# Ledger of designs, part 48: designed miniproteins, single chains, continued (5)

Each design is a single chain, and the fold is of that chain. pLDDT is the mean over its residues in the fold that is shown.

## One batch from the design tools (miniprotein)

Design m17652
Fold by ESMFold2-Fast:
Formats: sequence, C-alpha cells, structure tokens
Structure m17652 (fold): chain A 60 residues (1-60)
Amino acid sequence: GVVGLTLEEVERAIRGELDDELVTTPSGHVHSLADAVGWFIETGRSPDDGARFELVEERY
C-alpha cells in the first residue's frame, strides 16, 4: 500500500507548524501527520504495516 504526502505537508511538519492533523494508511491505521512525515524521512515506510510513503500533488 501507499500513503501520499504533499510537499506542503512535509514542509509544515519540518517547521513544526502542523495542527492535530491525521493520515490513514491503506490498512486503516491512523497516525499523526507529524509521525508519518518522520517515518517518510527516516525509512519511507509505516512501522505498522510497511505502507510506503510517497510525495504526491494531492493526498488521497
């Protein structure tokens, strides 16, 4: 599975400008957007199900 992140979301996370925003993996796991961006930078994958994070123009 793939989790889309926008460049704008990644930049806001790096600056610590995210509110209580959430992202859902294809397996239905819900994470904070800040945690998802951290995992994207570290490994490119979710620790729960191995879903891949990819930069997209719009999040699905």
Scores: mean pLDDT 73

Design m17653
Fold by ESMFold2-Fast:
Structure m17653 (fold): chain A 57 residues (1-57)
Amino acid sequence: TVKVYRPMLKSKAKDMIATIEKETGKKIEYVETGYSTSGRVPSKEEIELAKEGKDIV
């Protein structure tokens, strides 16, 4: 399981989570760190690290 930390509401992050799960093949645990309605898309480097089991911070 890979954790993804974003200051974005989980309800707004559902498509982003699905994309990360598809690209990494890992189960994602989403950690809501704020209440934004938008968030930064993970970088290619963050996705590659997540494929190795590293959390996206």
Scores: mean pLDDT 79

Design m17654
Fold by ESMFold2-Fast:
Structure m17654 (fold): chain A 77 residues (1-77)
Amino acid sequence: MTEEQIKKYIEMGEVLLRIARLARAGDLDGALALIQEVRDLDDAELAEARRALTTEEVDEETLRRMEEKVEEIRKER
């Protein structure tokens, strides 16, 4: 992978972490706004994403693993 590709993956990972944190904090509108910005979701996809965020709890262990992965990739810059 090129350095540019690695940087894009780190940026994507950071956005995913922000989405997960917002969802866990109950800020569903903020989480959906970030998802829509990254993926340009249509109305049906937004409705599905909202349902998933309300029914699927992002546990602390999953969030921690995501944070560790982003930090690991960042250190390999």
Scores: mean pLDDT 64

Design m17655
Fold by ESMFold2-Fast:
Structure m17655 (fold): chain A 59 residues (1-59)
Amino acid sequence: ITGEEALGYLAYYHPEEVPELTRAAYRRFSPGQIVEYAVKAKDASLEEAVEAARKYLAS
C-alpha cells in the first residue's frame, strides 16, 4: 500500500491506537481524502499500515 493510503487507513479505522499517525494524516489531508485513502487500503493489516505510514513520513 502507499504511504498516503496507510495514513488515511490508520486515521479512519485506528485513531485511538495510533494517535500520532492520525494527527499526521489530518495535517496533510482533508477528511474526504482520508476516507478515500482508507477505502483503498481497507484490506490492509494494522502492522502493514503502520510500517508504510512510518516509511512515508521519514521520506
Scores: mean pLDDT 86

Design m17656
Fold by ESMFold2-Fast:
Formats: structure tokens, C-alpha cells, sequence
Structure m17656 (fold): chain A 66 residues (1-66)
């Protein structure tokens, strides 16, 4: 397994804006279930936020401000 899948997800979101888990799976070449696991871990860490837009869930970088 790529040791840096989460970092690649963050880089893609930074460059290409809000994306679905499916789009991230296509861009990373990782299986969808692996990408969804990584996204859940990044959301739990406060690095990524999710937002429902119609029938699609989009993921974007969280603003780090405390």
C-alpha cells in the first residue's frame, strides 16, 4: 500500500478543489474503499471536511484556525 495516500489526497484537494471519493479514487489509482477509509481518518483528524451537494458528497481541505 502506498505509504503516502493521505498526503496525495490532500495535495489533489488543494490543487483541484472539492472532489468526491470516487474522483479521488480515480486520481490516486487507489481502490474506492481505501480512499473512503483515508478520508474518514483525515476528517477525524480535522484535515478534511465533507459537504453534501445534492446526491454527491464532496471533500475539501479544512481551514486550520484555532
Amino acid sequence: MPINLKERILEILRKEGPLSARELAEKTGAPLFVVRRGLRELEAAGEVESRRVGRTTLYSLSEKGR
Scores: mean pLDDT 77

Design m17657
Fold by ESMFold2-Fast:
Structure m17657 (fold): chain A 109 residues (1-109)
Amino acid sequence: SEVVKEFVRLVLEYIDVVEKNKDNLKPRDPNYKLDDNIVDFIKNDLIDVIENRQAPVLALLDPELARRIHEAALQLSEEEREELVNFLRNLKANSLEELKKALEEKFLK
C-alpha cells in the first residue's frame, strides 16, 4: 500500500532524528543500554501514534515531521494499522538501526 509506504518513510526519518538527539532524551542509569531503552520507547510511541491517533511524543525535535507522521497515520486503514502494530509489538530490535532495517524490509519492498 502506498499509504503504508509513505507512513514508513516518514517513520524512518523520525528514527534518524531520534538517533541524532538520543543522548538528550532521557537521564540514564549507567546500568542500562541506551539503544535497548530508546528502541522500546520509539516502538511504544509509534504504536500509540497508530492506535490512538496521537502525534509522536518527540514532536519538539521536528514539529513539521511529527505533523506529517500524524497525518499519514490518520490515512491508514484498520487492516494496515493492525499489521503495523502487530509487526512493531513482535519485532525484536537491539538498536534504532535494526528497527529501521526491519521496517524497510517489511514495508518498502
Scores: mean pLDDT 76

Design m17658
Fold by ESMFold2-Fast:
Structure m17658 (fold): chain A 87 residues (1-87)
Amino acid sequence: SKIDALKEAVENASKAIENLKNGDVDGALKELQKALEAAKKAGDEHTAELLQQAIDALKNGNVEDALLFAGAALSRSQKNLDRLLEQ
């Protein structure tokens, strides 16, 4: 379901941010890729774009931009999940 996909995007984006804060770049990439797949399943194009930007930044060694984009993706997924749960 869209709710399950959004929940998975939130969970995996949160784990990616935790891994980035702990210096685990490989773990962060894995979780960002899972979050991207979940956002695509949810049909959330903008969140998917933010997650792709986080992955690209991290692959280029830019941890600060990866955190920025991953944080934006998490915020958006959480707001979209909250809106669906209010219905």
Scores: mean pLDDT 87

Design m17659
Fold by ESMFold2-Fast:
Structure m17659 (fold): chain A 68 residues (1-68)
Amino acid sequence: SMQELELKKLVFQLVRGGTETVIEILKQRLAKEKDPEKRQRIQEMIQKNQRQKALLEKEIEDLESKLA
């Protein structure tokens, strides 16, 4: 139903917002980190979260298309 799609979109928007916050915290941590091994781990975590965000954005766009 449209109500179920609206709720699903809201949940994905909230999860996307949380993922954006995590990415910003990791970027701030990376800016302060001097150890190359720790920097590499933080960069990998940023990339993983960026991929997750992109998937969430695609799901939101697909839901928006169904609601239009």
Scores: mean pLDDT 88

Design m17660
Fold by ESMFold2-Fast:
Structure m17660 (fold): chain A 84 residues (1-84)
Amino acid sequence: AAGAAVAAAQAALDAENSRLTKKYNEEKIKLGREVARALARDPEKGQEMLKKANEKIKKMEDEHNAKYQAGRQAVADLAAALAA
């Protein structure tokens, strides 16, 4: 059934998104600890590391969002193909 195939594709997308979200959160925690240690040791260097950490987090967020949007489009394309 078309609905079963679309549901399976959506479940796979949701599972992959959860996995990527976990990796993203782990990286944010690592960067946060690094910045906190740097700020405590050298505020000037810590501020520069904070700026770079924010840039890296934004890039990871943009990449994660792009991958999720691509996955959503693939599920939509499958649904449209099966409905045609």
Scores: mean pLDDT 83

Design m17661
Fold by ESMFold2-Fast:
Structure m17661 (fold): chain A 62 residues (1-62)
Amino acid sequence: SEEEEKEELERLTQDILERILKENAARGLTSAKVQEQARVQARVIAEAALNIRRIGEDIDRS
């Protein structure tokens, strides 16, 4: 359902964001600008990952 997809998207976005922030911190990249960009990147990656999963399911059925 759309609600379940939203919950999954938010969860995945948070997981990806934490990974990006950890990698950035390891490189000394801790500015507010970098953190804001990480949030945007995490959301885009999460959306792409869910779309790829759907495409894979369609390919497996063809």
Scores: mean pLDDT 80

Design m17662
Fold by ESMFold2-Fast:
Structure m17662 (fold): chain A 55 residues (1-55)
Amino acid sequence: SRAEEIAEQIIAAALRLAPQLGERAALDLMRKELTDAGLSEEQVEAALARARERL
């Protein structure tokens, strides 16, 4: 629950930057921010899969 909430906030912020950064840079930023926030590798991969579906 809390991990998913943090992931959604990070994804939303990076998606707002995607028009300036490009999709690849936005996904890379998401991965870095999710990892830095303390999410597990599995949680990071799941969040990035959801982000890719929204791009």
Scores: mean pLDDT 81

Design m17663
Fold by ESMFold2-Fast:
Structure m17663 (fold): chain A 70 residues (1-70)
Amino acid sequence: SMEERREKARKTAEEVEAAVKAGEKVSKEVAEEVAELFEAAKLVSPEALAEAMRLSGEFLEAAREAEKKA
């Protein structure tokens, strides 16, 4: 159900936040899960999409910063 997808999204968001706080490079697998979360959010509501965008934005920015640190 969509509620189950929302619960999975929350778990993924927490894991991404933990990785970002640790300054770790986020894997492509996690990036794909975030993208899937985006697609699911579009089917639910604008509010869900806005929340997904906020989480994805923070994740993408952290990933870009990690890539810049070479």
Scores: mean pLDDT 60

Design m17664
Fold by ESMFold2-Fast:
Structure m17664 (fold): chain A 56 residues (1-56)
Amino acid sequence: REAEIEEAVRRAEADIAQHYAENNETLPVDEATLRERLRKAVEQGFADGAERRAEL
């Protein structure tokens, strides 16, 4: 479970960073803050028990 949360957070973090890079923009927050917010979002998704739905 923890490994699944870390994996989802890592993928979301990379996707967001790539999106900003492709648009020649700078992330509005530092990596640590972004990772913390993504972790909370992923944890909430798992807590909601939405087995077929994955959200960031």
Scores: mean pLDDT 65

Design m17665
Fold by ESMFold2-Fast:
Structure m17665 (fold): chain A 80 residues (1-80)
Amino acid sequence: MLEEAERLIRELVERAARELGLSAEEAEEGVRALLALLEHVGGLIGEEEALRLFTEAVRAALAGDVAAHDALLAELAALI
């Protein structure tokens, strides 16, 4: 699950970087920030549940449902 979540996070950030014209360094910073948030949330609610929520949020964003993605990230941030 962690490997899949990291892959999906990288796909999301790479798509955003291409659309916004971000540098490779900015894209890697975005990936690291999301992975750090995932690790922090995993410490609060458990790794398996955090991986599930992040995987669902990233898949929704990749499918073009940005509002669902933003809502899930806001809920996760509220746990911190």
Scores: mean pLDDT 71

Design m17666
Fold by ESMFold2-Fast:
Structure m17666 (fold): chain A 90 residues (1-90)
Amino acid sequence: ILEEAVEILSKSSKITSVLKVSETTYVIRAVALDGKKAEEAVKEVLELVLSKGGSVELTVNGKTYKLNSEKDVPKIKTGDKLIITLTLPK
C-alpha cells in the first residue's frame, strides 16, 4: 500500500521524504509539480487507502484536511507543499 501510494504521487509530485512514524502511520512530504495531476493523484491514493481500511490526512501549505471522500480533496496548485499522512491497517 505505501509503495503504491508513493508511486501514484511520484507521477505528479516531487517526493521529498517518506517517514514511518509508527507501525501503521506514514508521512509523505512532496511538492506538486502539476497541481491538477497532483489533485488527481491524491484522490487515487485516497481511494486505495480507504479501500484497504486505512485513512488519509492531507496538509496543503500548512492547512490540514481529513479526507473521507474525493470531494474533500482541496484544489492543489503547482508548487504547493503537500504532507500526506497515511494510517494503514496492521
Scores: mean pLDDT 81

Design m17667
Fold by ESMFold2-Fast:
Structure m17667 (fold): chain A 66 residues (1-66)
Amino acid sequence: MDDTQNRLYDASRRQGDLLIQRDPSPDSYRRAADMFQNGANSSSPNASRRFLTLSQRFLDLRRRAQ
């Protein structure tokens, strides 16, 4: 099992969650999604898919926050 992948996902998800807790605005959701997409570009294919999932979730929250 990939403990390292689980730790990276947990850390990234937590960081995004904290960002939104500090400033819950549509712009913050979009910036968090952009950060996850940039992280995906620097990650392995498997990690990239997980980061893209986080990005999609934050975009969903942005749509609801409008």
Scores: mean pLDDT 71

Design m17668
Fold by ESMFold2-Fast:
Structure m17668 (fold): chain A 83 residues (1-83)
Amino acid sequence: ATVPESVFEAEVYLALGLIYLAIAKVMKRHGVPLEEVIEAYEKAIELFEKALELASDHPDVRAEAERNIEYARKELEKLKKEA
């Protein structure tokens, strides 16, 4: 038991997902092409899914990842309707 690496990795992936989610929101606000905004949301979802995989024993991290995946997927579907 030398590495809480799984929890640190889960939290790092969650943080990276939040960064990409923020990037996607900024890009959308500044009129960046929809395809690039879509890619940023898709990257955020990918990172949150990684956090969820690593957070098997960490319900708080899992709940936050699941909430952000749901939010990002809804925003992504909305953007795809605008494209």
Scores: mean pLDDT 81

Design m17669
Fold by ESMFold2-Fast:
Structure m17669 (fold): chain A 85 residues (1-85)
Amino acid sequence: VLTPQDLADLEKVFKLIDKNGDGTIDYEEVEYLAEKIPGAFDMIPLGAAFALSDKDRDGTLDRDEFVFLIGLTGLTPSQILSLLE
């Protein structure tokens, strides 16, 4: 369950990662996140984490799918934002 602060921080993280401004996160943008947060994908390979999060298999993650991906790293949106800033 996300707190109101986690939702606000998720929007900030999403905007930092969404380089295209299209409102979705593609695989290359997730690779950028993995480079910024070393160890985030130590427990699960990036490709497997992305595939598990991409529920409709469209090759991109919406906000709900991105929250699931963040959950696989063991970090909250607020923790991710702290590590990116």
Scores: mean pLDDT 74

Design m17670
Fold by ESMFold2-Fast:
Structure m17670 (fold): chain A 61 residues (1-61)
Amino acid sequence: SERERLRATLEQLRKKAKEIGNDELVKEIDEMLADPNLSVTELRRRVLELAEKLYEIEKKK
């Protein structure tokens, strides 16, 4: 399902956030993974925002 794919993406983003030492992003992702009330639409939006933020951090934008 889309939800399962988004959760898998969040787990990959969590690993990346931990590797770069950004504890605040790890915490935010853990809270998202623990939240059963997040809609698929909200999950998609937040996954895209987190992915972009992580890429910006790595690229030093």
Scores: mean pLDDT 80

Design m17671
Fold by ESMFold2-Fast:
Structure m17671 (fold): chain A 62 residues (1-62)
Amino acid sequence: MPGDFDGDGTTDVGDVLAAQRLVEAGHVLTPEEQRAVRYLLGHPEEREYDREREAEWFAENA
């Protein structure tokens, strides 16, 4: 899944820290990964990444 940086099959707030560490190591995030990280930063209450909920949020807040 986009933003699943720890490889557990889910995307949550913990993956934001993993993404930051990868960027510090020279990894370049894809646009999908950047969007997932941005969504999670705006919604820290989310336990798991939901692509449909992300799409709804961007539709309302774009």
Scores: mean pLDDT 60

Design m17672
Fold by ESMFold2-Fast:
Structure m17672 (fold): chain A 67 residues (1-67)
Amino acid sequence: MQKTLYAKVIDGKVVLESTEGLTDEQRKKLIEQANKKAKELGFEDGDILKITVDENGNVLSIEKLKP
């Protein structure tokens, strides 16, 4: 089962709006992956992101939402 999470870029870091249904280990792994991808894709502070994750907290995709 895939989950959709929302995040905002604050001070060059991806900050999740909610971590409900994730363990602390899955949350940490997700944040590390999301921050790496955000740097690679050139996301900027204030960008709102849609993140799709698998059951193990692996990031499958990151999309920038339109304002």
Scores: mean pLDDT 76

Design m17673
Fold by ESMFold2-Fast:
Structure m17673 (fold): chain A 83 residues (1-83)
Amino acid sequence: EDPELTEEEREALRARLEAERERIEKADIPDREARLLAIELHEAVLDGDFEKAKEYIEKLKPYVEKDAVETALESIKKLEERL
């Protein structure tokens, strides 16, 4: 997790992600599934659950370009290596 964030800032970010997820779930919008997966990915990263983060990146493959998937996986790998 990002050590530069305070505990309050981290909690606020989690609360924002939860609110956004609820908003997207209740909205009839195109790409709702992709947007929900992106929120789940961000929440998994904040929780340090990199295994779940990789699962969400894989589920996003149909909605994003391969280069974006590779970049996201590399970013998760770097975060894991920082532990």
Scores: mean pLDDT 73

Design m17674
Fold by ESMFold2-Fast:
Structure m17674 (fold): chain A 75 residues (1-75)
Amino acid sequence: SAEERERVAKEVLVAAMNLLDGDPTAQTLLDRALSRASPEVAATARALIEELLAAPKEQHDALLQRMAATLKELV
């Protein structure tokens, strides 16, 4: 459903933010959210999260906004 896709996108964003904060539960939350996503959405989200985690802290806000916009277009 559209509501389920929107919820998955939101949970992916929350998990990404928690990963940046060093939350030990963030990976479990991410894996759970991605298990409910389509393969295309899951692959795109994983690539964006990898880019986010490799980026310097000063770029995190801009990358999170770009990820949010990209996921909204896919769900």
Scores: mean pLDDT 80

Design m17675
Fold by ESMFold2-Fast:
Structure m17675 (fold): chain A 71 residues (1-71)
Amino acid sequence: SPAKHQAVQDYIDSYLKTFESKKTFDQSAIDALVEATEGNLFLISSLLSELLSLPEDHITADHVKAVLAAR
């Protein structure tokens, strides 16, 4: 739902600010996170810690899927 996507986006923005990260997440990455976690903030925070360790500045759905596949 749009409200769930907005809540995940707000959480990501807060997380990036807290960790002083300059990374950007495209809409496909947010969609993939919502689909994989159903908005579970614990799972999102776990995935964000792995995504922030990646060298790429722009996070896409493919990066989210790769992290999920690696487990």
Scores: mean pLDDT 81

Design m17676
Fold by ESMFold2-Fast:
Structure m17676 (fold): chain A 74 residues (1-74)
Amino acid sequence: SAADEAARRRAEALVARGEELRAAGRTDQAVKYFGLAASIYYDLGDLEAAARALARAAELQPDNEALRKQLETL
């Protein structure tokens, strides 16, 4: 649907912004953006895209138990 296409574009923009923030050393902000993107992908049923976004967040915060658990339960 058009709504699903808009949601996917939003998730892609959030991932792109997360990558920019990661490159700039803005780690906490990058994690938040990747997490938001993962949530949208999950709601769309795109578990592979959700897992990729969560994996990027988990790499930046390897001690974040909540992120690790979310990735394990996808």
Scores: mean pLDDT 88

Design m17677
Fold by ESMFold2-Fast:
Structure m17677 (fold): chain A 77 residues (1-77)
Amino acid sequence: SELDELLVEFARRLAEYQQRADEAIASGDLPAYREVLRQMARDLEEALEKAEKYGAPDEVIDWLRRQLERVRAALAA
């Protein structure tokens, strides 16, 4: 389904962002780390909007919301 394809693509993008975030934090580059988190937050917001539009299961919506909350919390720290 279109939803399944979007979720697979999004999972791949999250892994890429996580690698970039890990590299930034390992190098002590806080501005770069925060920029990666901002990009993750934007993509998570878009993924959540699409998931809600396509009527994704509550488990998927809850997972996306938890990821977004974690990223936002890290940005606020």
Scores: mean pLDDT 84

Design m17678
Fold by ESMFold2-Fast:
Structure m17678 (fold): chain A 93 residues (1-93)
Amino acid sequence: SMEKDVEILRIRLEELNVPEEVIEKAEKVVEAMYNKNEEEAKKYLEELIKLLEEVPKEVQIEVLSMLRAIAERAGLEEVAKMAEEEIERLKKE
C-alpha cells in the first residue's frame, strides 16, 4: 500500500537523519508513483536529487535505491531508470 511504503520510507530516512524537506519530497515521489503519474514522479525525483546534494553520498544512494525498488514494483520503468542513473553517477564520484 502507498501508506505502508511512505511509512517505511519515513522511518528509515528519519533513522538516517535526513532533513524533513528531503523526506517530504521523497514522499511526493512515492505518492506520484502510486497515482501512476510517471511525469509527476520524474519531476519530484529531479527536485529530490537537487535536495540530496547536501546529504552524504551513502545516504543519497540508499534513498534513491529505496525509491528505485518502489518504482520497479509499481512498473514505472522510466522513474526506476532515472534513480538507477543517478545512483551510478554518485558511485563514480
Scores: mean pLDDT 87

Design m17679
Fold by ESMFold2-Fast:
Structure m17679 (fold): chain A 85 residues (1-85)
Amino acid sequence: KPSLNEQVLDILKDFLRENNIKPEDLPKLVEENPEGVAEELAARLSEIPELAALLSRMSREGLVETLSFLAIEAAKGMIKLQEKV
């Protein structure tokens, strides 16, 4: 079974692909529209049962902060994986 981290990365990769965003451009998008990014990611990540309950307990400010951090860290991971290809 894929790990929780792998499931999160796959969801973020799909989000980037569907919106035609490169991983290196994600930090800029988060800076320009943190609430919109957090809302979309919260909806997508809620498909993972382990995260759905956690996300539903967060305030809007907490969601924006947490998902902005997660998006930036995941983008760094994707960039490092691209360097190995």
Scores: mean pLDDT 76

Design m17680
Fold by ESMFold2-Fast:
Structure m17680 (fold): chain A 79 residues (1-79)
Amino acid sequence: MKISKEDVEEFKKKAEELAGKYPLARDVIQALEDYEKGKISPSEFAARLVAAILDALTDDSPEAKKFREILLEFIKKIN
């Protein structure tokens, strides 16, 4: 799994806009930074992304819906 630096920075920017209102966005940003620094494996990073999607699906808030859109857009760029 290799993600372009530009796609990572775009995701971080969009997620940071929500991080003040939606803590899960902050958690995913932290997981991305940990992955970039080699603190977690690609499989652990993938597991955290899947967990974040599932958590966001159980939340009907506008912030959770927006975060789902941002996450799905980012995941499509990983392929």
Scores: mean pLDDT 77

Design m17681
Fold by ESMFold2-Fast:
Structure m17681 (fold): chain A 75 residues (1-75)
Amino acid sequence: SSAAQQDALIAALRADPEVQAELDALRKQMAAVQQQMQQLIQQGNIDKALQLAQQIGPVVDAFQARLQARLAELA
């Protein structure tokens, strides 16, 4: 089930300080992008806000791929 998969993922993340550091960096990047998007939305510039949001997608995808590789190493 998805819940069992999430529990396994959380356990792996807690066991790996490198993964935790990368996740923290990603969270900080997402927070910065969110703040910039909110400013653009307040200015009525929704298109630029959406474009900025799209820039974080590849970073999240790359992190997901590295996380998947780490989980495979732990299996």
Scores: mean pLDDT 76

Design m17682
Fold by ESMFold2-Fast:
Structure m17682 (fold): chain A 82 residues (1-82)
Amino acid sequence: EKAREELERELEELTERAIERLREEAERLGLSEEKLRERAEAIAETALKIRAIGLIIDKEWNKEAKGVTPGEELLAEEIEKK
């Protein structure tokens, strides 16, 4: 439930950011506010999906990049369980 609400909130935030950034382009291209919002929502949804995939990858990659080996993390988790 809360995870779904967080996901929806993130989608709305990304939509708002996309609208803000695309507003100048929309004015230049003569797009209506309605079309701008519709396209921003599609972009935000795609960006959120990419971010979700990136988070899955980042869980593996980011710990390596931080100089924490998988072995060190496994050991830390084992200690925390105790």
Scores: mean pLDDT 64

Design m17683
Fold by ESMFold2-Fast:
Structure m17683 (fold): chain A 69 residues (1-69)
Amino acid sequence: MKKKAEKEYKDLKKKLDKFKKDVEDESGRALDEAPSPEEGVRRALEVAEKGKPEIDELKKKIDEAKKKL
């Protein structure tokens, strides 16, 4: 059972890292593609806010996987 928990932990950590990178890339594009600095900041904040629930969920799953180790 411990080997299964270690694999789950590693898989979740990779998912979190990938998702964070995707959010950062999307936020950066929102800033770059915006017609004004104010609009760019607004769009970047919306991207970050939209991504936050999934990041929080992945962090909770990682913490649960750690408890099984």
Scores: mean pLDDT 79

Design m17684
Fold by ESMFold2-Fast:
Structure m17684 (fold): chain A 83 residues (1-83)
Amino acid sequence: DGDELADAALAALPAFYARVKALLSKAVPERAEELARRLAEAVRAVAEALKVSREAAEATERRALAELEPELLEAKKALAEKA
């Protein structure tokens, strides 16, 4: 059910944050912590919304992706420029 899935996602957040931060630190160290934090925050928001409903989780995910798209595009551009 949604609550169990949400709780599992929330429990996994520290490991997810640490892994994403470590990966980003190799390519974009100046942005790694901020971007990893924003990604973890988005996952938390979706997980919390999932406890309300699947529809709420989907809406929260779309909003988070829209907010993060500029940052993700910037990070992708920085990675390409360093390659």
Scores: mean pLDDT 76

Design m17685
Fold by ESMFold2-Fast:
Structure m17685 (fold): chain A 90 residues (1-90)
Amino acid sequence: SRMEELKRRGSELVSEFNRLVLEATELMQKLPEEEAEKAGSEMAKLQQLFNKKVKRFLEAHRAGDVEAMEKAIAEMEQIVAKVKELVEKL
């Protein structure tokens, strides 16, 4: 079903986000302190935004709201893309 497909995609995005956060943390340990602090601040903002979208995704799933799930996934994908861009610059 579409809902099962969206649930799977949401889980994949959470796993990818967690992998990228770990990778960013490891890369930041090798940076000068000032650069690590700036990157860490940007990552913290992205993590807060991602967690908010995950919450909306789970609420939409419980409500059976496919459109709200699709919107949450799209927003999660945009945040993951921003994290990838940040990691690539580290």
Scores: mean pLDDT 89

Design m17686
Fold by ESMFold2-Fast:
Structure m17686 (fold): chain A 61 residues (1-61)
Amino acid sequence: AEVTEEHKEKAVEYAKEKGAPFGAVGSEKVLELQKEYGAEPVDGVAGKNLLDAMAKYFAEK
């Protein structure tokens, strides 16, 4: 499915709500979300890769 800006905003908001705001480093919650949404690399950094993976997941549901 096509990832829209709405899905990207949802991903940012959801990650923040789950305790993994953009730029967060080294939290177990970031690692958990990276594994759950298939973000690579699984490095504990809440970066663009995590948010893109989450946005894609929301676009496919």
Scores: mean pLDDT 74

Design m17687
Fold by ESMFold2-Fast:
Structure m17687 (fold): chain A 78 residues (1-78)
Amino acid sequence: MPQRIEITVTVNADGSVSVSASPRTAVGLAAAHELAERIAELQRQGLDPVEAARIAGEEVRAGLEASGYDVTVRVVVT
Protein backbone atom coordinates (compact mmCIF):
# COMPACT_ATOMS: atom_id res chain seq x y z
CA MET A 1 0.00 0.00 0.00
CA PRO A 2 1.37 3.47 -0.82
CA GLN A 3 2.51 5.27 2.36
CA ARG A 4 1.84 8.79 1.04
CA ILE A 5 0.61 11.56 3.34
CA GLU A 6 -0.34 15.12 2.41
CA ILE A 7 -0.68 17.57 5.29
CA THR A 8 -2.19 21.04 4.82
CA VAL A 9 -1.67 23.79 7.40
CA THR A 10 -4.08 26.75 7.09
CA VAL A 11 -3.02 29.95 8.86
CA ASN A 12 -6.00 32.28 9.32
CA ALA A 13 -5.89 36.09 9.42
CA ASP A 14 -6.63 36.02 13.17
CA GLY A 15 -3.54 33.84 13.78
CA SER A 16 -5.48 30.61 14.37
CA VAL A 17 -4.17 27.47 12.67
CA SER A 18 -5.99 24.44 11.20
CA VAL A 19 -4.23 21.22 10.17
CA SER A 20 -5.67 18.47 7.95
CA ALA A 21 -4.32 15.26 6.44
CA SER A 22 -5.14 13.49 3.17
CA PRO A 23 -5.91 10.63 3.10
CA ARG A 24 -7.52 10.56 6.58
CA THR A 25 -5.64 7.46 7.72
CA ALA A 26 -4.58 6.77 11.33
CA VAL A 27 -0.99 7.79 10.48
CA GLY A 28 -2.10 10.93 8.61
CA LEU A 29 -4.43 12.03 11.41
CA ALA A 30 -1.75 11.38 14.06
CA ALA A 31 0.76 13.42 12.02
CA ALA A 32 -1.73 16.30 11.65
CA HIS A 33 -2.40 16.26 15.41
CA GLU A 34 1.34 16.27 16.25
CA LEU A 35 1.91 19.15 13.80
CA ALA A 36 -0.96 21.19 15.32
CA GLU A 37 0.45 20.65 18.84
CA ARG A 38 3.97 21.68 17.76
CA ILE A 39 2.67 24.82 16.03
CA ALA A 40 0.73 25.78 19.19
CA GLU A 41 3.89 25.27 21.30
CA LEU A 42 5.97 27.51 19.00
CA GLN A 43 3.27 30.21 18.96
CA ARG A 44 3.19 30.09 22.79
CA GLN A 45 6.95 30.80 22.64
CA GLY A 46 6.25 33.95 20.59
CA LEU A 47 6.75 32.77 17.00
CA ASP A 48 4.63 34.14 14.14
CA PRO A 49 1.95 31.57 13.06
CA VAL A 50 3.35 31.25 9.52
CA GLU A 51 6.94 30.77 10.77
CA ALA A 52 5.71 28.30 13.43
CA ALA A 53 3.83 26.33 10.74
CA ARG A 54 6.90 26.28 8.49
CA ILE A 55 9.27 25.08 11.26
CA ALA A 56 6.87 22.50 12.71
CA GLY A 57 5.91 21.28 9.22
CA GLU A 58 9.55 20.64 8.31
CA GLU A 59 10.16 18.83 11.64
CA VAL A 60 7.13 16.53 11.18
CA ARG A 61 7.91 15.95 7.48
CA ALA A 62 11.55 15.05 8.24
CA GLY A 63 10.54 12.67 11.05
CA LEU A 64 7.98 10.84 8.90
CA GLU A 65 10.34 10.68 5.89
CA ALA A 66 13.02 9.18 8.17
CA SER A 67 10.40 6.54 9.15
CA GLY A 68 9.80 5.62 5.49
CA TYR A 69 6.72 7.69 4.67
CA ASP A 70 6.33 9.91 1.59
CA VAL A 71 5.12 13.21 3.04
CA THR A 72 4.18 16.59 1.61
CA VAL A 73 3.46 19.52 3.94
CA ARG A 74 2.01 22.74 2.56
CA VAL A 75 1.22 26.02 4.34
CA VAL A 76 -1.75 28.12 3.16
CA VAL A 77 -2.29 31.69 4.40
CA THR A 78 -5.86 33.03 4.24
Scores: mean pLDDT 79

Design m17688
Fold by ESMFold2-Fast:
Structure m17688 (fold): chain A 70 residues (1-70)
Amino acid sequence: MTYTIRVEVEGKPLEDGTTLITATARVIVDGKVVSEATRSDIVPSSDTDKMGETARRLAEEAAAEALAKA
């Protein structure tokens, strides 16, 4: 039996100088997705510290929700 937690974080630059950060967490058992959770937020593209902090927070929240649902 293979148990995997996969978290993907994506940043999409928007036309107004902000970046949409999306974190998606999936719990996978024997190659099958058994739960999924997605969190997103918008940050100024010029604020790299806030971008990193937001990405970490969204990844943690998505992973916690996916695990709670599994």
Scores: mean pLDDT 83

